# Designed miniproteins, single chains, continued (3): the designs that were tried, part 70

Each design is a single chain, and the fold is of that chain. pLDDT is the mean over its residues in the fold that is shown.

## One batch from the design tools (miniprotein)

Design m10421
Fold by ESMFold2-Fast:
Structure m10421 (fold): chain A 59 residues (1-59)
Amino acid sequence: SAAEGSDRAGAAAGAHGGSAELAERAGQYNFLGDAKEAQRAAEEGGGPVAGELARKAAE
């Protein structure tokens, strides 16, 4: 949900180092036009929170 999404995004931002790296990686995949692949890769490496962050960045 939107409320849960905001809460999770805030928590991911609180992770700072991890979230910053993920944002950079999402930007790289976004440049290639593979936003969904970025989400999948992030989710596999960082778990569901990382996947959500990558997806939100690609939106």
Scores: mean pLDDT 53

Design m10422
Fold by ESMFold2-Fast:
Parts: C-alpha cells; structure tokens; sequence
Structure m10422 (fold): chain A 89 residues (1-89)
C-alpha cells in the first residue's frame, strides 16, 4: 500500500525510526483506525519517540487499543510484527 509506505518514509526521515518499525507502526495503526491521516500517524510517532506517555494515555488519545499502544511504546519490532499478522487473520 503506497499510503502506508509514504507514511513510513516520513517517519523514518523526520523521527529517525528504522524503516521496518516505521512501516509496522503505519500499518498497525491503519488496522485499528479507519482512515488515519498522516498528521495523526506523525503525532502518535512523536509521542512514542519521546517515551513519556503510558500505554493507557496513548490508547485514549489516539483511539487505538492498549495492547497496540504497549507494543509501539516498547518498540519491539518482532512482537509488533506478530501482532499485526494475527490481526490480519
């Protein structure tokens, strides 16, 4: 999906996330939000980069599940990848 790839590139360039994490973040958020804008994804990624928010705060603010918020805050690429594949089934 070109929209997800474009969002991932933006996150990699602006927030210095790895390409894999940026892509997984953009894809995972898109599964829980019907049409997440680039601004929403960017703001969420900035909050995750700072690491000052709790999973509950991230979940409530961005309307994503607490498990997804925990995975994003941990930056555990393998766990996030596994969660994403399970959610697609």
Amino acid sequence: NKKIEKNAKYLQEKLEFSEEFSRLLAEAVSLELPEPGQDTITFLAEVIKKGKATAEQVSEKFQISVPLAELLLSKDVEALKTWLEEKKK
Scores: mean pLDDT 76

Design m10423
Fold by ESMFold2-Fast:
Structure m10423 (fold): chain A 90 residues (1-90)
Amino acid sequence: MKRIGFIISSTVEDPEKLNELILKYAEEGHKLGFVFLNNGDRHISLETLKKIEPNLVFATNVGNDIEKAKEILDFFGFKEIIYFGSEEVK
């Protein structure tokens, strides 16, 4: 029922945990939006993408611009935002 936004860095320390969390939110019926930084999309497995397709609202890439990622998610109504990366976050 919620709209959960993910900002996924090119440098994810634990891609398995990322995929598990994405699948969990999809299983709970939440709508998902993704903003990838650089090559961050590579951290989501094809199997995960197939399973979440009914929950997927959008996916896009903004290079290295975290501020733009947050703006895009907010514009599409994703109020809860989760960041995955090994760089300075939070």
Scores: mean pLDDT 80

Design m10424
Fold by ESMFold2-Fast:
Structure m10424 (fold): chain A 67 residues (1-67)
Amino acid sequence: MEIAPAPSDPSKPVPLSEEEIKALLERMEKQLGTKLDPSEFPSSSEDPSVAAARLAGLVLRAVADTS
């Protein structure tokens, strides 16, 4: 039987904690085998939408750099 889920705001991404952001940074660095620019990483104090966009851009850049 289908239970109606609580509505979510699709225009607003879930905010990340500083620990989650740092864990993502370290995981990416380990996967790439290289250090990433920490100034490009979002912080939990930033707007979550801005943080998500910045993180996505960084991931794409990191993948391009290692390729």
Scores: mean pLDDT 62

Design m10425
Fold by ESMFold2-Fast:
Structure m10425 (fold): chain A 78 residues (1-78)
Amino acid sequence: MSKIEALLEEILKLGEEAGKGEEVRELVAQLREAIAAKDLEAVAKTMQKIAQLFKDNPEIAEKVIELIQELALEIRKA
């Protein structure tokens, strides 16, 4: 499994823990499409939307931001 897929799976887990699994699943699907298209603007916008879903859960939000930062680095390598 690629590092990108592992990071996306961790984001999905945090979404389920926060009760936002459906919304996160939709955004992760959009993010996968943006990555495949190499649309960096769409990638950035979708990552921001994912982070915003967790703003009412500060501890989870911090973990999600860390995962998004790791994901951005891995996408830049690909």
Scores: mean pLDDT 81

Design m10426
Fold by ESMFold2-Fast:
Structure m10426 (fold): chain A 79 residues (1-79)
Amino acid sequence: MSQEDLDLDTELALLEIELAIAKNYIKRHGLTPEVIDWLEKIKKRLEELLKRAEEVGAHPSIIQAARDLLEEVEKLLKE
């Protein structure tokens, strides 16, 4: 694993944690305007991370994890 892969994996892990907190908020309080804004920001950061990961040829597991997380955020925004 390169330093670039480690940095991307770390950022992805932090985004996973943020999304887990947002999901817990939605479960307890519903899809409020504040959490919609938060999910949109997570989505943007994931899109930027995925684009960067693909451009630098990051490990396939990082790319797949980023895609899976992005799909999860998009699903939450539709519900």
Scores: mean pLDDT 83

Design m10427
Fold by ESMFold2-Fast:
Structure m10427 (fold): chain A 104 residues (1-104)
Amino acid sequence: AAARAAAYSHPAAVAAGKEMLDRLIETVKKAPGVTEEDLKKIEEYAQQMLAAMEAGDVDAFLRAAAKLGNVIAESLTDEQRDAVMAELNRASAPFIAAVEAARA
C-alpha cells in the first residue's frame, strides 16, 4: 500500500498520468454527441485523479477513475467507447511503465 502510493506520486508517473488523461480528454472531445456537461465532468474527474496521484492517495485515485469510467460509459455509444478504450490502452502504456519503474 505505502509503496504503491509512493509509485503513483512519483514525478515521472504523475507526468505520464497527466499525458494519458490529456489524450483521453482529447479523444472524448472528438466523439460526436458528447455534451459540454459530460465533458466537464470527465475533465473534473481527470483533475481529481491527477490530484490524488500527486497526493499519493490511491483510494481517491480509484474513486475518481470509477466516476470517470461511469460518465464515459453513459455518454458514449459502444463503438465510441471502444475507440476511447483503445486509445486509453495505448496512452496508458507509458503511465504503467512509469508506475512499475517507481515500484522497482
Scores: mean pLDDT 77

Design m10428
Fold by ESMFold2-Fast:
Structure m10428 (fold): chain A 94 residues (1-94)
Amino acid sequence: EELEKAIEEVERAVRLVYGKALEAYINGDFKKASELFRVAEEARRLIDQAREAYKAGDKETARKLISQAVDLLLEKVGDDPVIAEEARKAKELL
């Protein structure tokens, strides 16, 4: 199903944000690392809720939560072209 693929794409984008946060931390940019970790955790929370809604058969709620996660990622880390591409792929599957 397209929604399951959308969830997987957001999960991939979230992993990339965690990686970017770790890179910022290693480079001594603790403010950026903290901000990126918060974004990754919020997006993960939304996508976990989307997966639960999808499993329960509530496709409308799953779509809304996926869209919220995508919008968050594009707003906060959309300057990273790889993360932006994964987030947009998820939105195209809605």
Scores: mean pLDDT 87

Design m10429
Fold by ESMFold2-Fast:
Structure m10429 (fold): chain A 87 residues (1-87)
Amino acid sequence: SKELLEELKRKLEKVRELMKEGKYKEAAQVGLEALMYVLRHTEDKEIILFTIGAILRVIGLMYEGKYKEAAQVGLEALEEVIKKLEE
């Protein structure tokens, strides 16, 4: 969907900006919100399963206080979801 892709691309850019500023906790939160948004707006089983896995990894890293790693996982997951949606 065009609306899903546009929203994800906006969120991806926001995550990149926050990471560039060293705001890793905020970047991880934005990434998590975007991945949860994917689950509400797709019926693709492969994308759903991938996105659930990414959400669990981000949450786990955030729970451990590893915000930079959480933000990186969120960023990479959003890039992969966007790529899959463009195919």
Scores: mean pLDDT 89

Design m10430
Fold by ESMFold2-Fast:
Structure m10430 (fold): chain A 105 residues (1-105)
Amino acid sequence: MVKEAAEHLLELAREIGAPEEVLEAARRAAEEGDEEALRRAMIGLLDTIAEKEIAILKERGDEELIELVERAKELLVAALETGDFEGARRKLRELEEEYERRLAE
C-alpha cells in the first residue's frame, strides 16, 4: 500500500518536473524497503507537488485554494509520520469537497 502510493506520487512529481534529486531519493527508498527513508522521500515528493500547485494558484490569484493545498499537505505528512491514514483520508475528503465547492462557486 505505501509503496503503491509512493509510486503514484513519484509519477505525479515526475510529470510536474520535480528535481531529479527528489525523484532519485524516493526511488532508492522504495527499492531498499526502508520504511523511514520511504516516509522521508514521500514527504519530499509532497512538498515538491504542493510547491508546484501553489505556484500555479498564485498566478491565478486563488489564495483560498492555496490554503486548502497547504492543509492537505499537512494532513498527508502527519499521516505518513503517525500511520493514521484513515483519519487523514476523512479530513482530505472534507478538504477536497471544499476545494470543489470553491471551484464551482
Scores: mean pLDDT 70

Design m10431
Fold by ESMFold2-Fast:
Structure m10431 (fold): chain A 103 residues (1-103)
Amino acid sequence: DLEEQIERAKALLPELEAKKEEAIEVLKKEEDKDIKEGLERLKESLKELLEKWEELNELEKEAAKVLARTVKLTAEMVLESKEGEVKKLAEENLKLAEEILEA
């Protein structure tokens, strides 16, 4: 049930936010290539959602906004942890996530 999955994901967001500082320290030790691959996959997903935004029903739009909130939190953590190309990719993900949240 998509509605139940959305509500479960929403419930996890405050816990992710609360552990942000711990996640930043973990990300500092992660390989840049692994973070880059993850952010590139998220960027593609967010771009696809924006391209088909007007075709999405209300429940799908809510699911997209929950994903965008998660991506925004992740991008903010990467911006505190990494430099160079990974930071640039995090900035691109942050912008796309904010576009979905404002839609």
Scores: mean pLDDT 83

Design m10432
Fold by ESMFold2-Fast:
Structure m10432 (fold): chain A 66 residues (1-66)
Amino acid sequence: MDEIRQVLVDAGILSEAEANALSENEVLVLRYAVQHKVSAADLAKALGLSVSTARRILEALRAAEA
């Protein structure tokens, strides 16, 4: 499992099955969002997620980077 998928599983945001269901393009969008400080609302729109889920994802990934 790549680093982004593993962080989301470890944070309890996604199950292992849900993380493995993420496409390579979705993982690249997540990497871009963390690196470029994209808002939760913009990420939610890009990936078809709720704003709440997108916010949790960004918080978990940014915490892992810190």
Scores: mean pLDDT 80

Design m10433
Fold by ESMFold2-Fast:
Structure m10433 (fold): chain A 104 residues (1-104)
Amino acid sequence: MRGEPVEIDRETLIENLKGAIEQIKKDLEEGKISEEAAEYLIKTLEELIEKIENGEISTVEAREILNEAYLRAAVMNVVGLSLEEAEKLSDEERIKLIEEALRK
């Protein structure tokens, strides 16, 4: 709101992404996420960490990629789609399918 810094420092974002990877691995072991969705998310998050560490992307860009990756993984896990089917959908279609699945 008032020009106060809202940026997450690079180290904090990397730590959060590493924590997310460990949580995904635990959810996979507990059967809470599909193997395909977990593999996709872990790989995407590991690639994001590398790009952030190398200065190839900003923390803002990383968060946008992260949001897209989680939405794609959510439709795979919640709706039961493969990665290939999830990739064919628009973000609007992914959101609609997740909402329909969560309503029932």
Scores: mean pLDDT 76

Design m10434
Fold by ESMFold2-Fast:
Structure m10434 (fold): chain A 101 residues (1-101)
Amino acid sequence: FKSVSELSPEEAIERLDRYIAEGEKKLTPEEIEQFREQLKEALLKLGLSEEQAERIVNDEEDVRLITLILQAESLEMEEAKELLIARASPDIQRYIAALES
């Protein structure tokens, strides 16, 4: 975002993380578990193994990273989205690419 030239992509990501954390305070444990199950099913449908899908949905950092990427897309934060995708594992990169196709 050149219009926010004093914000680095890292600072933009930190703002997104805070925004997501505020939203998560309203989710029940059951809703969080449903989200993880839906994410696991989506990963399996994209051709990931059961082990790869389980690893991703049980890794809080991977789940957070996917959520940050999707939120950056919805807010049209292209530079933050690109930086998040570049830092993601190849499995997550394939998942995001499939969602955009």
Scores: mean pLDDT 68

Design m10435
Fold by ESMFold2-Fast:
Structure m10435 (fold): chain A 70 residues (1-70)
Amino acid sequence: SALEHARLAGKAFNEGNFAGALNAAIKARASREFLRSLGFNDQDLDKVPAVAPALSLEQEREAFKEGAKL
């Protein structure tokens, strides 16, 4: 699910696995705005499909935070 992949992205990011975090975020259909707020640059964001996000920005942030605790 999008929520599960967003949590996996948070876990990977907290572990310093930024490539894994980006890959999980793509599967979560994360917004480019959210990923930019985490410090991903335009070259990384170009790899993110331009599709409607599955979660709201608040849901993305909360799921990412939950994943970081795993």
Scores: mean pLDDT 78

Design m10436
Fold by ESMFold2-Fast:
Structure m10436 (fold): chain A 55 residues (1-55)
Amino acid sequence: SLSAEEFRALLRRTYPDLPEEEIDRVVAELQAHADDRDALLKVFIDFTRRWQERQ
């Protein structure tokens, strides 16, 4: 499983313009679901969809 630091690094690499506040929020959501692969996938999909809506 990925640690909070690893999730943070992944988000910063994938979305370099993402604000630190949003990174912290998403990392917290991912950590809450670390033991549930399907829930983690849903969090990533929901985040990506919300981010695309802002573009």
Scores: mean pLDDT 71

Design m10437
Fold by ESMFold2-Fast:
Structure m10437 (fold): chain A 100 residues (1-100)
Amino acid sequence: MEEDEKIRESWKAAVEKEVTDPEEQARLIRAVDALIDAGNRLREAEKAGKPQEEIDELKRLVSELQRAVDEFMRAVKNGDKEAADEAWARIDELIARLEA
């Protein structure tokens, strides 16, 4: 979507300004792209009348991913590398589950 592209570009600019570590920047950009894609999949599933159990599972995964991203951002802001790596491991697992 054109709106999603604008959100991605705006988010990339904000991340580059607020986060100085290129590795953490790449992780945050990847996580936001995954959240946008998952949100689109959820909207399409609801529109297509998918089973409620499928919609509920997708909502659960999206919520868990949002929480993990929030934890990651908080850890990066606090300079807590151990907490950031732990949160990223959860994000990576959730992205893999959403893409499966």
Scores: mean pLDDT 77

Design m10438
Fold by ESMFold2-Fast:
Structure m10438 (fold): chain A 68 residues (1-68)
Amino acid sequence: SMEEKKRRILRFAELLARHLSKDPRLSEEEILRGVLEVAEDAAEKHKFSEEEKKKLLEEVERRVREVI
């Protein structure tokens, strides 16, 4: 389902952000940008609507900022 795909993308985004935050060469904004790009690509590949994509990316940003 779309909700399961959304949850998987969110979990992957958090794991990716945690992994990238271990690299002292990366800024918080670089990490956020990279994770958002990956999440947006996943949403487009899975044919999310523009509204669903916007909501997903807002939630990704919120969760990533809590980790980094």
Scores: mean pLDDT 86

Design m10439
Fold by ESMFold2-Fast:
Structure m10439 (fold): chain A 75 residues (1-75)
Amino acid sequence: SSFFLGMLETGVEGAARYGVEGTPEEGEEAFELARRMAQQAGDIDPERGPQVRERMLEVIDRAERERRERYEREL
């Protein structure tokens, strides 16, 4: 369902944001959760899920890069 894909994508965006803003341990757990949610997209909707999963993984990769840049600036 496109509704469930949208909910899952929103959840990934939230987890990715928490990953950037949380402690190092919280961030790692949040990114792991986000990646698991992204992987489930294909199982929910075989037609649209793979494309949504790709977008989710891009969001996560961007957030991990933002987190890395943020911590490097504090050193």
Scores: mean pLDDT 78

Design m10440
Fold by ESMFold2-Fast:
Structure m10440 (fold): chain A 88 residues (1-88)
Amino acid sequence: SPLLEPLSEEVRQALIEAIRAFNEGDVEKLKEAVDRLLELASGNPAELEWAATFLAIMAAIAKSQGKDEIAKVLEEGLDRLVERLRAL
């Protein structure tokens, strides 16, 4: 996807896994994918910013769909990313 092209392969794969878990409604897999995304993106401010944007958009979509547990996982991931961005 052109949207994902500037990201490292590992970050791109973690993002794809997060999207898959979101679509499946699998809270445990989503937590694992978000944790992996945070771990991989932590060394790169641009990847952290992109990941934060992704989590914010997906959390908004989850809320609009009434997927409260999914939204909570994404919001907690976003909070952790924002904290890492502030530490840079």
Scores: mean pLDDT 80

Design m10441
Fold by ESMFold2-Fast:
Structure m10441 (fold): chain A 89 residues (1-89)
Amino acid sequence: SMAEERKEALREAKKLLEEALQEMHEKGLTEEAAKKAREAIDLIAEVSTGQVAGDVLGEAKAAADSSPEEVKEHLERVRKVVDEAIAAV
């Protein structure tokens, strides 16, 4: 079903976010970490609408103009939104 496909895509996005956050913890904001975070956000945007999409894109826009420390906090908030969206299905 479309709901199951969306849930699987959100789980993949969560995995990419967790990998990006782990790399940021170990090595800082590398090009690889930024790429994984971008891929996760793009995937969420493709499969989400309404409040979930709005919240995730809002955090992503804020992260683009933030210090490296604040980028990590914004990505952690995106991960939480995705976790809640997965649980709600």
Scores: mean pLDDT 81

Design m10442
Fold by ESMFold2-Fast:
Structure m10442 (fold): chain A 100 residues (1-100)
Amino acid sequence: MLSEEELLERLREILREIGASERSIEEVTKLFREGLKKASEEMRKKIQEFLERMEKLSVEDKEKAMIYLISAFSLLVQGKEEEAERTIEGLMELIDKLEE
């Protein structure tokens, strides 16, 4: 599994690609760092797998996936890991449909 900083750097690259402002990149990166600190090892693995799949999407689909990923991390920061896991599973299903 990638380190926290490696996951955050990959996230920053996706945010730059979809045209997020530097302010938005810093705000989202902070949210992700806080969420990752509260996430279990199993959740961190799911996040890594999701980011790897997300990196293969079009810019438009990356933007859509990022909105849901931000929602999942908001749930993680609130300690709602089961809800965050369901959100990521829904995102993986969305990516499967977009790859068709």
Scores: mean pLDDT 79

Design m10443
Fold by ESMFold2-Fast:
Structure m10443 (fold): chain A 92 residues (1-92)
Amino acid sequence: MEAERERLKAVLEKIVSVLEDYVLSSKSLSEEEKKELLKRLDEIRALIKQGKLDEAHGKLIELAGELYERDPSAEKALQEVDKVIEDARRQS
């Protein structure tokens, strides 16, 4: 439904911001890895703006998993992402 999609859009944009902040502040990720991850986050933002929310969500989950594999210290940030998604779905 339209209201549900607008809520999901706001949540996905917030998740992108959380992951972007983590990538930018990370001392464990290389400069090349940061550039790659930031470009992928920009692609996800474009999908959100286009209303392709299911595709954006799928790509965010994939990116979060890869981020954990590259830097296990990201676990706390990834748990916050999961919480934001769950909280939004419960409120909808």
Scores: mean pLDDT 75

Design m10444
Fold by ESMFold2-Fast:
Structure m10444 (fold): chain A 92 residues (1-92)
Amino acid sequence: MEELKEAVEKLLKIGREAIKRNDLELSQDIADTLARLAGIDPKKVDPTNIEDLEKAAKEAIERFEKMSERERQAALNVLKTLIEDAEKRLKE
């Protein structure tokens, strides 16, 4: 759980930076990923609204607490992959 919370918090920090830079493609990818992990409709998360991203992140963490260890590991892998991609995109 600690690694999942840290990964979500790191992704939110990247999401804030993407919004600040008007990187709509990156903020959309982050919003869509958080929505899917939270089990909510991606269309209900505004990729330009940090409060929507924070809400999706909170719901994702609550959902992780109900997951099996295998499902948590899969979620962590998705988060780590997106974080690595997002960090690369922010450097360009």
Scores: mean pLDDT 84

Design m10445
Fold by ESMFold2-Fast:
Structure m10445 (fold): chain A 57 residues (1-57)
Amino acid sequence: ISAATVALISAVVAAIKAINPNIDLNAVSAATIAKVAQATGLSQATVSSAINLVKAL
């Protein structure tokens, strides 16, 4: 895992937890993905990929 990938995952996870600290990563809504993308400056596709990587860990 590259440092850039770890930083991206950390930013996405932090943004998700800021929106809902008790969120189930298996049940993340499209609206939550859109809010995370806006907060992080990433595309929704990148945010979805980062969530899938976190779920695989």
Scores: mean pLDDT 73

Design m10446
Fold by ESMFold2-Fast:
Structure m10446 (fold): chain A 99 residues (1-99)
Amino acid sequence: SKTLRIIALALQAIGLIIEAEMYVKEGKVDEAIELLEKALELVEEMKKLGAPPSIVIKLCEQIIELAEKCLELDASEETKARAKELIERAKALIEELEK
């Protein structure tokens, strides 16, 4: 079932976002960004499967919020570049769905 696959991907993405938030609170930016990158890949797959736009947008907004918090923390320029790329990818996905 496509619906069950979308639900499974959503639950995995939510779990990764929660773990990333915990790492952000600990100042572990590299670990947080790795989890958020994986979460966005799952959200992109959900969109391809025809997940409701509202769910995809909500998960993208959460990823953006945490990635923006990572940019306010001490991190390497490489990790900050990854965070910026992640934010732009998530914003592009939202823009496609706002029609």
Scores: mean pLDDT 91

Design m10447
Fold by ESMFold2-Fast:
Order: structure tokens, then C-alpha cells, then sequence
Structure m10447 (fold): chain A 72 residues (1-72)
């Protein structure tokens, strides 16, 4: 992913007004990139998504996956 694509997908994943499909697509794009390591802002966004009980379960699972990758 380019820096611009990474920033856009991170924003979409954390956007509660985005559709479930767009958020899932964005999250999959991020987690399938083997070079993707979230920065502090992206990590905070992923944490908010993981803690959001109203978000789709698959979107929350992807957010937890991003946080796990950051913890290694």
C-alpha cells in the first residue's frame, strides 16, 4: 500500500458513518499488506473500532488484528 492508500483505508476503517462493506474492504486491505505497521494515530483509531460494540464483528476482529501486529 502507498502512504496515501494506507491513510485513506485507516480513516475508512475508523469511520462509523462508512458502510460495513467499505470498512471491511479497507480493513482487509490493511491487514493483508505484510508491510503494514500502524502508527500511533492509526493504532488509536483501531483501538476505538475494537472497543466499539456497535461495529460489525468482522470489522472489530480486523481492528484487533491490526493492534496485535503493532504489539509485536
Amino acid sequence: LSEEERREYSRILADPTASEEERLKAGVALITDPNYVPDDEEREGAQRVADDETAHPLVRRIARGILYRASQ
Scores: mean pLDDT 81

Design m10448
Fold by ESMFold2-Fast:
Structure m10448 (fold): chain A 84 residues (1-84)
Amino acid sequence: SAEELKEKFLEEVDKIMEQTKKEVEEAIKKGDKEKAMQILMEAAAQIGKLYGEVRPQLSPEQQKEVEKHLEKVEKELQELYEKI
């Protein structure tokens, strides 16, 4: 169902963000700013691609809920970028 697709997408985004935070922090710890930037860019691109795949199957209300969550994700990615 559309609701299950939304829930799976949000769960996958949260997993991507958890992994991205760990990998960015490790790259920063090693002094590898280029690697940290690459990890952030790849995470943003992956999330965007996944949303593009599920978005057409979601209602306008579900799209709005997902987009509110993605606004928080964008802020977290920006905070990670500022640590580099």
Scores: mean pLDDT 89

Design m10449
Fold by ESMFold2-Fast:
Structure m10449 (fold): chain A 93 residues (1-93)
Amino acid sequence: RRLPSPEELAEATARLNAGWVENARNRAFTPEGRALAASFKDVAEALARAEASRDIGVWAASIAFAVDAGDDAAVDRILEIRERKVLEGINTV
Protein backbone atom coordinates (compact mmCIF):
# COMPACT_ATOMS: atom_id res chain seq x y z
CA ARG A 1 0.00 0.00 0.00
CA ARG A 2 2.65 2.50 -1.02
CA LEU A 3 1.58 5.89 -2.32
CA PRO A 4 1.20 5.81 -6.11
CA SER A 5 3.54 7.74 -8.40
CA PRO A 6 2.60 11.39 -9.11
CA GLU A 7 1.27 10.36 -12.54
CA GLU A 8 -0.81 7.51 -11.08
CA LEU A 9 -2.13 9.83 -8.37
CA ALA A 10 -3.19 12.44 -10.94
CA GLU A 11 -5.00 9.82 -13.06
CA ALA A 12 -6.67 8.19 -10.05
CA THR A 13 -7.74 11.59 -8.70
CA ALA A 14 -9.22 12.68 -12.05
CA ARG A 15 -11.13 9.39 -12.38
CA LEU A 16 -12.39 9.50 -8.79
CA ASN A 17 -13.39 13.16 -9.06
CA ALA A 18 -15.33 12.55 -12.27
CA GLY A 19 -17.14 9.60 -10.67
CA TRP A 20 -18.04 11.47 -7.48
CA VAL A 21 -19.29 14.54 -9.37
CA GLU A 22 -21.42 12.35 -11.66
CA ASN A 23 -22.90 10.43 -8.69
CA ALA A 24 -23.63 13.69 -6.86
CA ARG A 25 -25.47 15.07 -9.90
CA ASN A 26 -27.50 11.85 -10.16
CA ARG A 27 -28.25 11.91 -6.41
CA ALA A 28 -27.08 8.30 -6.33
CA PHE A 29 -25.82 8.70 -2.76
CA THR A 30 -27.66 7.08 0.15
CA PRO A 31 -30.81 8.63 1.67
CA GLU A 32 -28.63 9.37 4.72
CA GLY A 33 -26.20 11.34 2.55
CA ARG A 34 -29.03 13.29 0.91
CA ALA A 35 -30.44 14.16 4.36
CA LEU A 36 -27.00 15.38 5.46
CA ALA A 37 -26.67 17.53 2.31
CA ALA A 38 -30.10 19.05 3.00
CA SER A 39 -28.94 20.06 6.51
CA PHE A 40 -26.04 22.19 5.20
CA LYS A 41 -26.54 25.97 5.35
CA ASP A 42 -23.99 26.82 2.63
CA VAL A 43 -20.88 25.50 0.86
CA ALA A 44 -18.67 26.74 3.72
CA GLU A 45 -20.53 24.45 6.14
CA ALA A 46 -20.29 21.56 3.65
CA LEU A 47 -16.52 22.14 3.46
CA ALA A 48 -16.24 22.31 7.26
CA ARG A 49 -18.19 19.04 7.66
CA ALA A 50 -15.99 17.33 5.06
CA GLU A 51 -12.83 18.58 6.81
CA ALA A 52 -14.02 17.39 10.25
CA SER A 53 -15.32 14.02 9.03
CA ARG A 54 -13.60 10.71 8.30
CA ASP A 55 -16.80 9.22 6.85
CA ILE A 56 -17.16 8.69 3.10
CA GLY A 57 -20.91 9.35 3.41
CA VAL A 58 -20.28 12.85 4.79
CA TRP A 59 -17.80 13.56 1.96
CA ALA A 60 -20.42 12.35 -0.55
CA ALA A 61 -23.11 14.60 0.99
CA SER A 62 -20.72 17.59 0.96
CA ILE A 63 -19.91 17.01 -2.73
CA ALA A 64 -23.62 16.65 -3.57
CA PHE A 65 -24.35 19.98 -1.84
CA ALA A 66 -21.49 21.78 -3.63
CA VAL A 67 -22.56 20.36 -7.02
CA ASP A 68 -26.18 21.40 -6.39
CA ALA A 69 -24.94 24.91 -5.46
CA GLY A 70 -22.98 25.08 -8.74
CA ASP A 71 -19.75 25.84 -6.86
CA ASP A 72 -17.06 24.00 -8.84
CA ALA A 73 -14.30 25.40 -6.60
CA ALA A 74 -16.02 23.95 -3.52
CA VAL A 75 -16.41 20.58 -5.29
CA ASP A 76 -12.68 20.55 -6.05
CA ARG A 77 -11.86 21.50 -2.43
CA ILE A 78 -14.05 18.73 -0.97
CA LEU A 79 -12.52 16.16 -3.35
CA GLU A 80 -9.06 17.37 -2.27
CA ILE A 81 -10.05 16.93 1.40
CA ARG A 82 -11.32 13.40 0.71
CA GLU A 83 -8.16 12.46 -1.22
CA ARG A 84 -5.91 13.82 1.54
CA LYS A 85 -7.78 11.92 4.27
CA VAL A 86 -7.74 8.66 2.27
CA LEU A 87 -4.00 9.01 1.65
CA GLU A 88 -3.44 9.67 5.38
CA GLY A 89 -5.17 6.37 6.13
CA ILE A 90 -7.87 7.89 8.34
CA ASN A 91 -10.50 5.50 6.95
CA THR A 92 -10.20 2.12 5.27
CA VAL A 93 -11.75 2.60 1.84
Scores: mean pLDDT 65

Design m10450
Fold by ESMFold2-Fast:
Structure m10450 (fold): chain A 78 residues (1-78)
Amino acid sequence: AVEKAKKMIEEIDKEIETLRKNASKLDPEVYKENIEFLERLKKVLKEAIDKNMSYEEIETKITELVREEARRFVEKRK
């Protein structure tokens, strides 16, 4: 469970880095909102690790948040 959450944090860090590299190609508002969301998601994951959430709870929560934000981001940018 904890290992899964740590992996997700690592993937989020990679996404943040990718966004920063493509900042000039993105809408400034969308870019800012996406970075803030990813930072919030990392905080939530750190709390989940600290509270020993179940593997399924961590996976479901992360997937739902990421999918919702990614969908909004794609629709706004397109």
Scores: mean pLDDT 72

Design m10451
Fold by ESMFold2-Fast:
Structure m10451 (fold): chain A 95 residues (1-95)
Amino acid sequence: SSSLEKAVKEMLEILKGLAELTGTGEEGVKKILDFLSKVGLFLDDVELALKNFLEQFPSVSDEEKAKKLLEELAKLLNSLSTLDRAQVFRKLKAM
């Protein structure tokens, strides 16, 4: 669907932004996607998500930018149904 394709594209852009902060480039997208799969963005606690992200990626110095990107990602995922979220993650993992 057009809405699913749009969500995949928007999520990929956010993941690329987070990957740039980690200094790992394209491989960072896969590492961040694995991280998100383990911690889940079903938590309404962006501060906890940020803490876990910084523990996993200690090279990140721009904590404010990381927080903003995680907030945008949480908003995007919370706008999607559980099934649409699963499809977005599946499609991104296949890339």
Scores: mean pLDDT 77

Design m10452
Fold by ESMFold2-Fast:
Structure m10452 (fold): chain A 87 residues (1-87)
Amino acid sequence: MKTDFSKLSPEVLKEIEEIERKMLTEVQAAVRAGDLAGAEAIVDEARERMIELAKKNLDEEELEQFEKDVERAAANLRAWARAQLAA
């Protein structure tokens, strides 16, 4: 993802990366179990955690851009999970 988070500290960026890594692992496990609702809930929880972290570190305009990027990534992951379970 080529999102410019230059105003976030390296520690905050690492926390976002850890949230994303955990989310991907848990979503894959839910999809393997046939649990679409669980996969979507995991994506939504990770999205909320990343946005809360950004709210503490970004101004309103930067937060709006971050929220758009996170929502796009979440939508793509939900679409992937649905495609896996529809096959």
Scores: mean pLDDT 79

Design m10453
Fold by ESMFold2-Fast:
Structure m10453 (fold): chain A 79 residues (1-79)
Amino acid sequence: MLEELRRRYREAQAEAARHYEAALAGDREAQEKVIAALEEVARLTVEAVRLTHGEEAAEEVRKKLDELLEEARKALEAA
């Protein structure tokens, strides 16, 4: 399970990297793809924590990642 989650992390990070330069240039579609990839990385992180540390720890991490994702969205919208 964790090895599969690690593979999905790499795939999501590669997806974000593929669209990153266009997103920085102001391409809205590329910005949406980068945010979607970051949301997937956050989701996989929460699942990994749930499997290793349980549901309460996963909920705590989810809340922190939701806040970081909101900041990332605002940063891209302000660019």
Scores: mean pLDDT 79

Design m10454
Fold by ESMFold2-Fast:
Structure m10454 (fold): chain A 104 residues (1-104)
Amino acid sequence: GSAEATGQAVGPDGSTATVHVRIEGEPGRAKVTVEVSGLPPGTRYVAIGVSQDGAQVGGGWGEGTKAEIDVEGLRPGTHTVSVAAADEDGRVLATAPDIPVEFR
């Protein structure tokens, strides 16, 4: 199956970035991809967390504006994806908590 969702990441200055979430695969083993546009200059890393039924089932990070993770045990239904963008020192520049994504 596949699912897509869009969310908004917000920086401490109120600046906003657009988060695009894609889930591809089958129940039990899926790839979750996050791509962020409009991030502040100096962004080096995007971190991603995936939750199902209130528990984290996957997490990881990518360089630049994209992160991809493989998630085992992902069931059909509503999941939440949280995203943080960080600079080279690990300072968080923007966050998008709990973007809902319906995977079927």
Scores: mean pLDDT 80

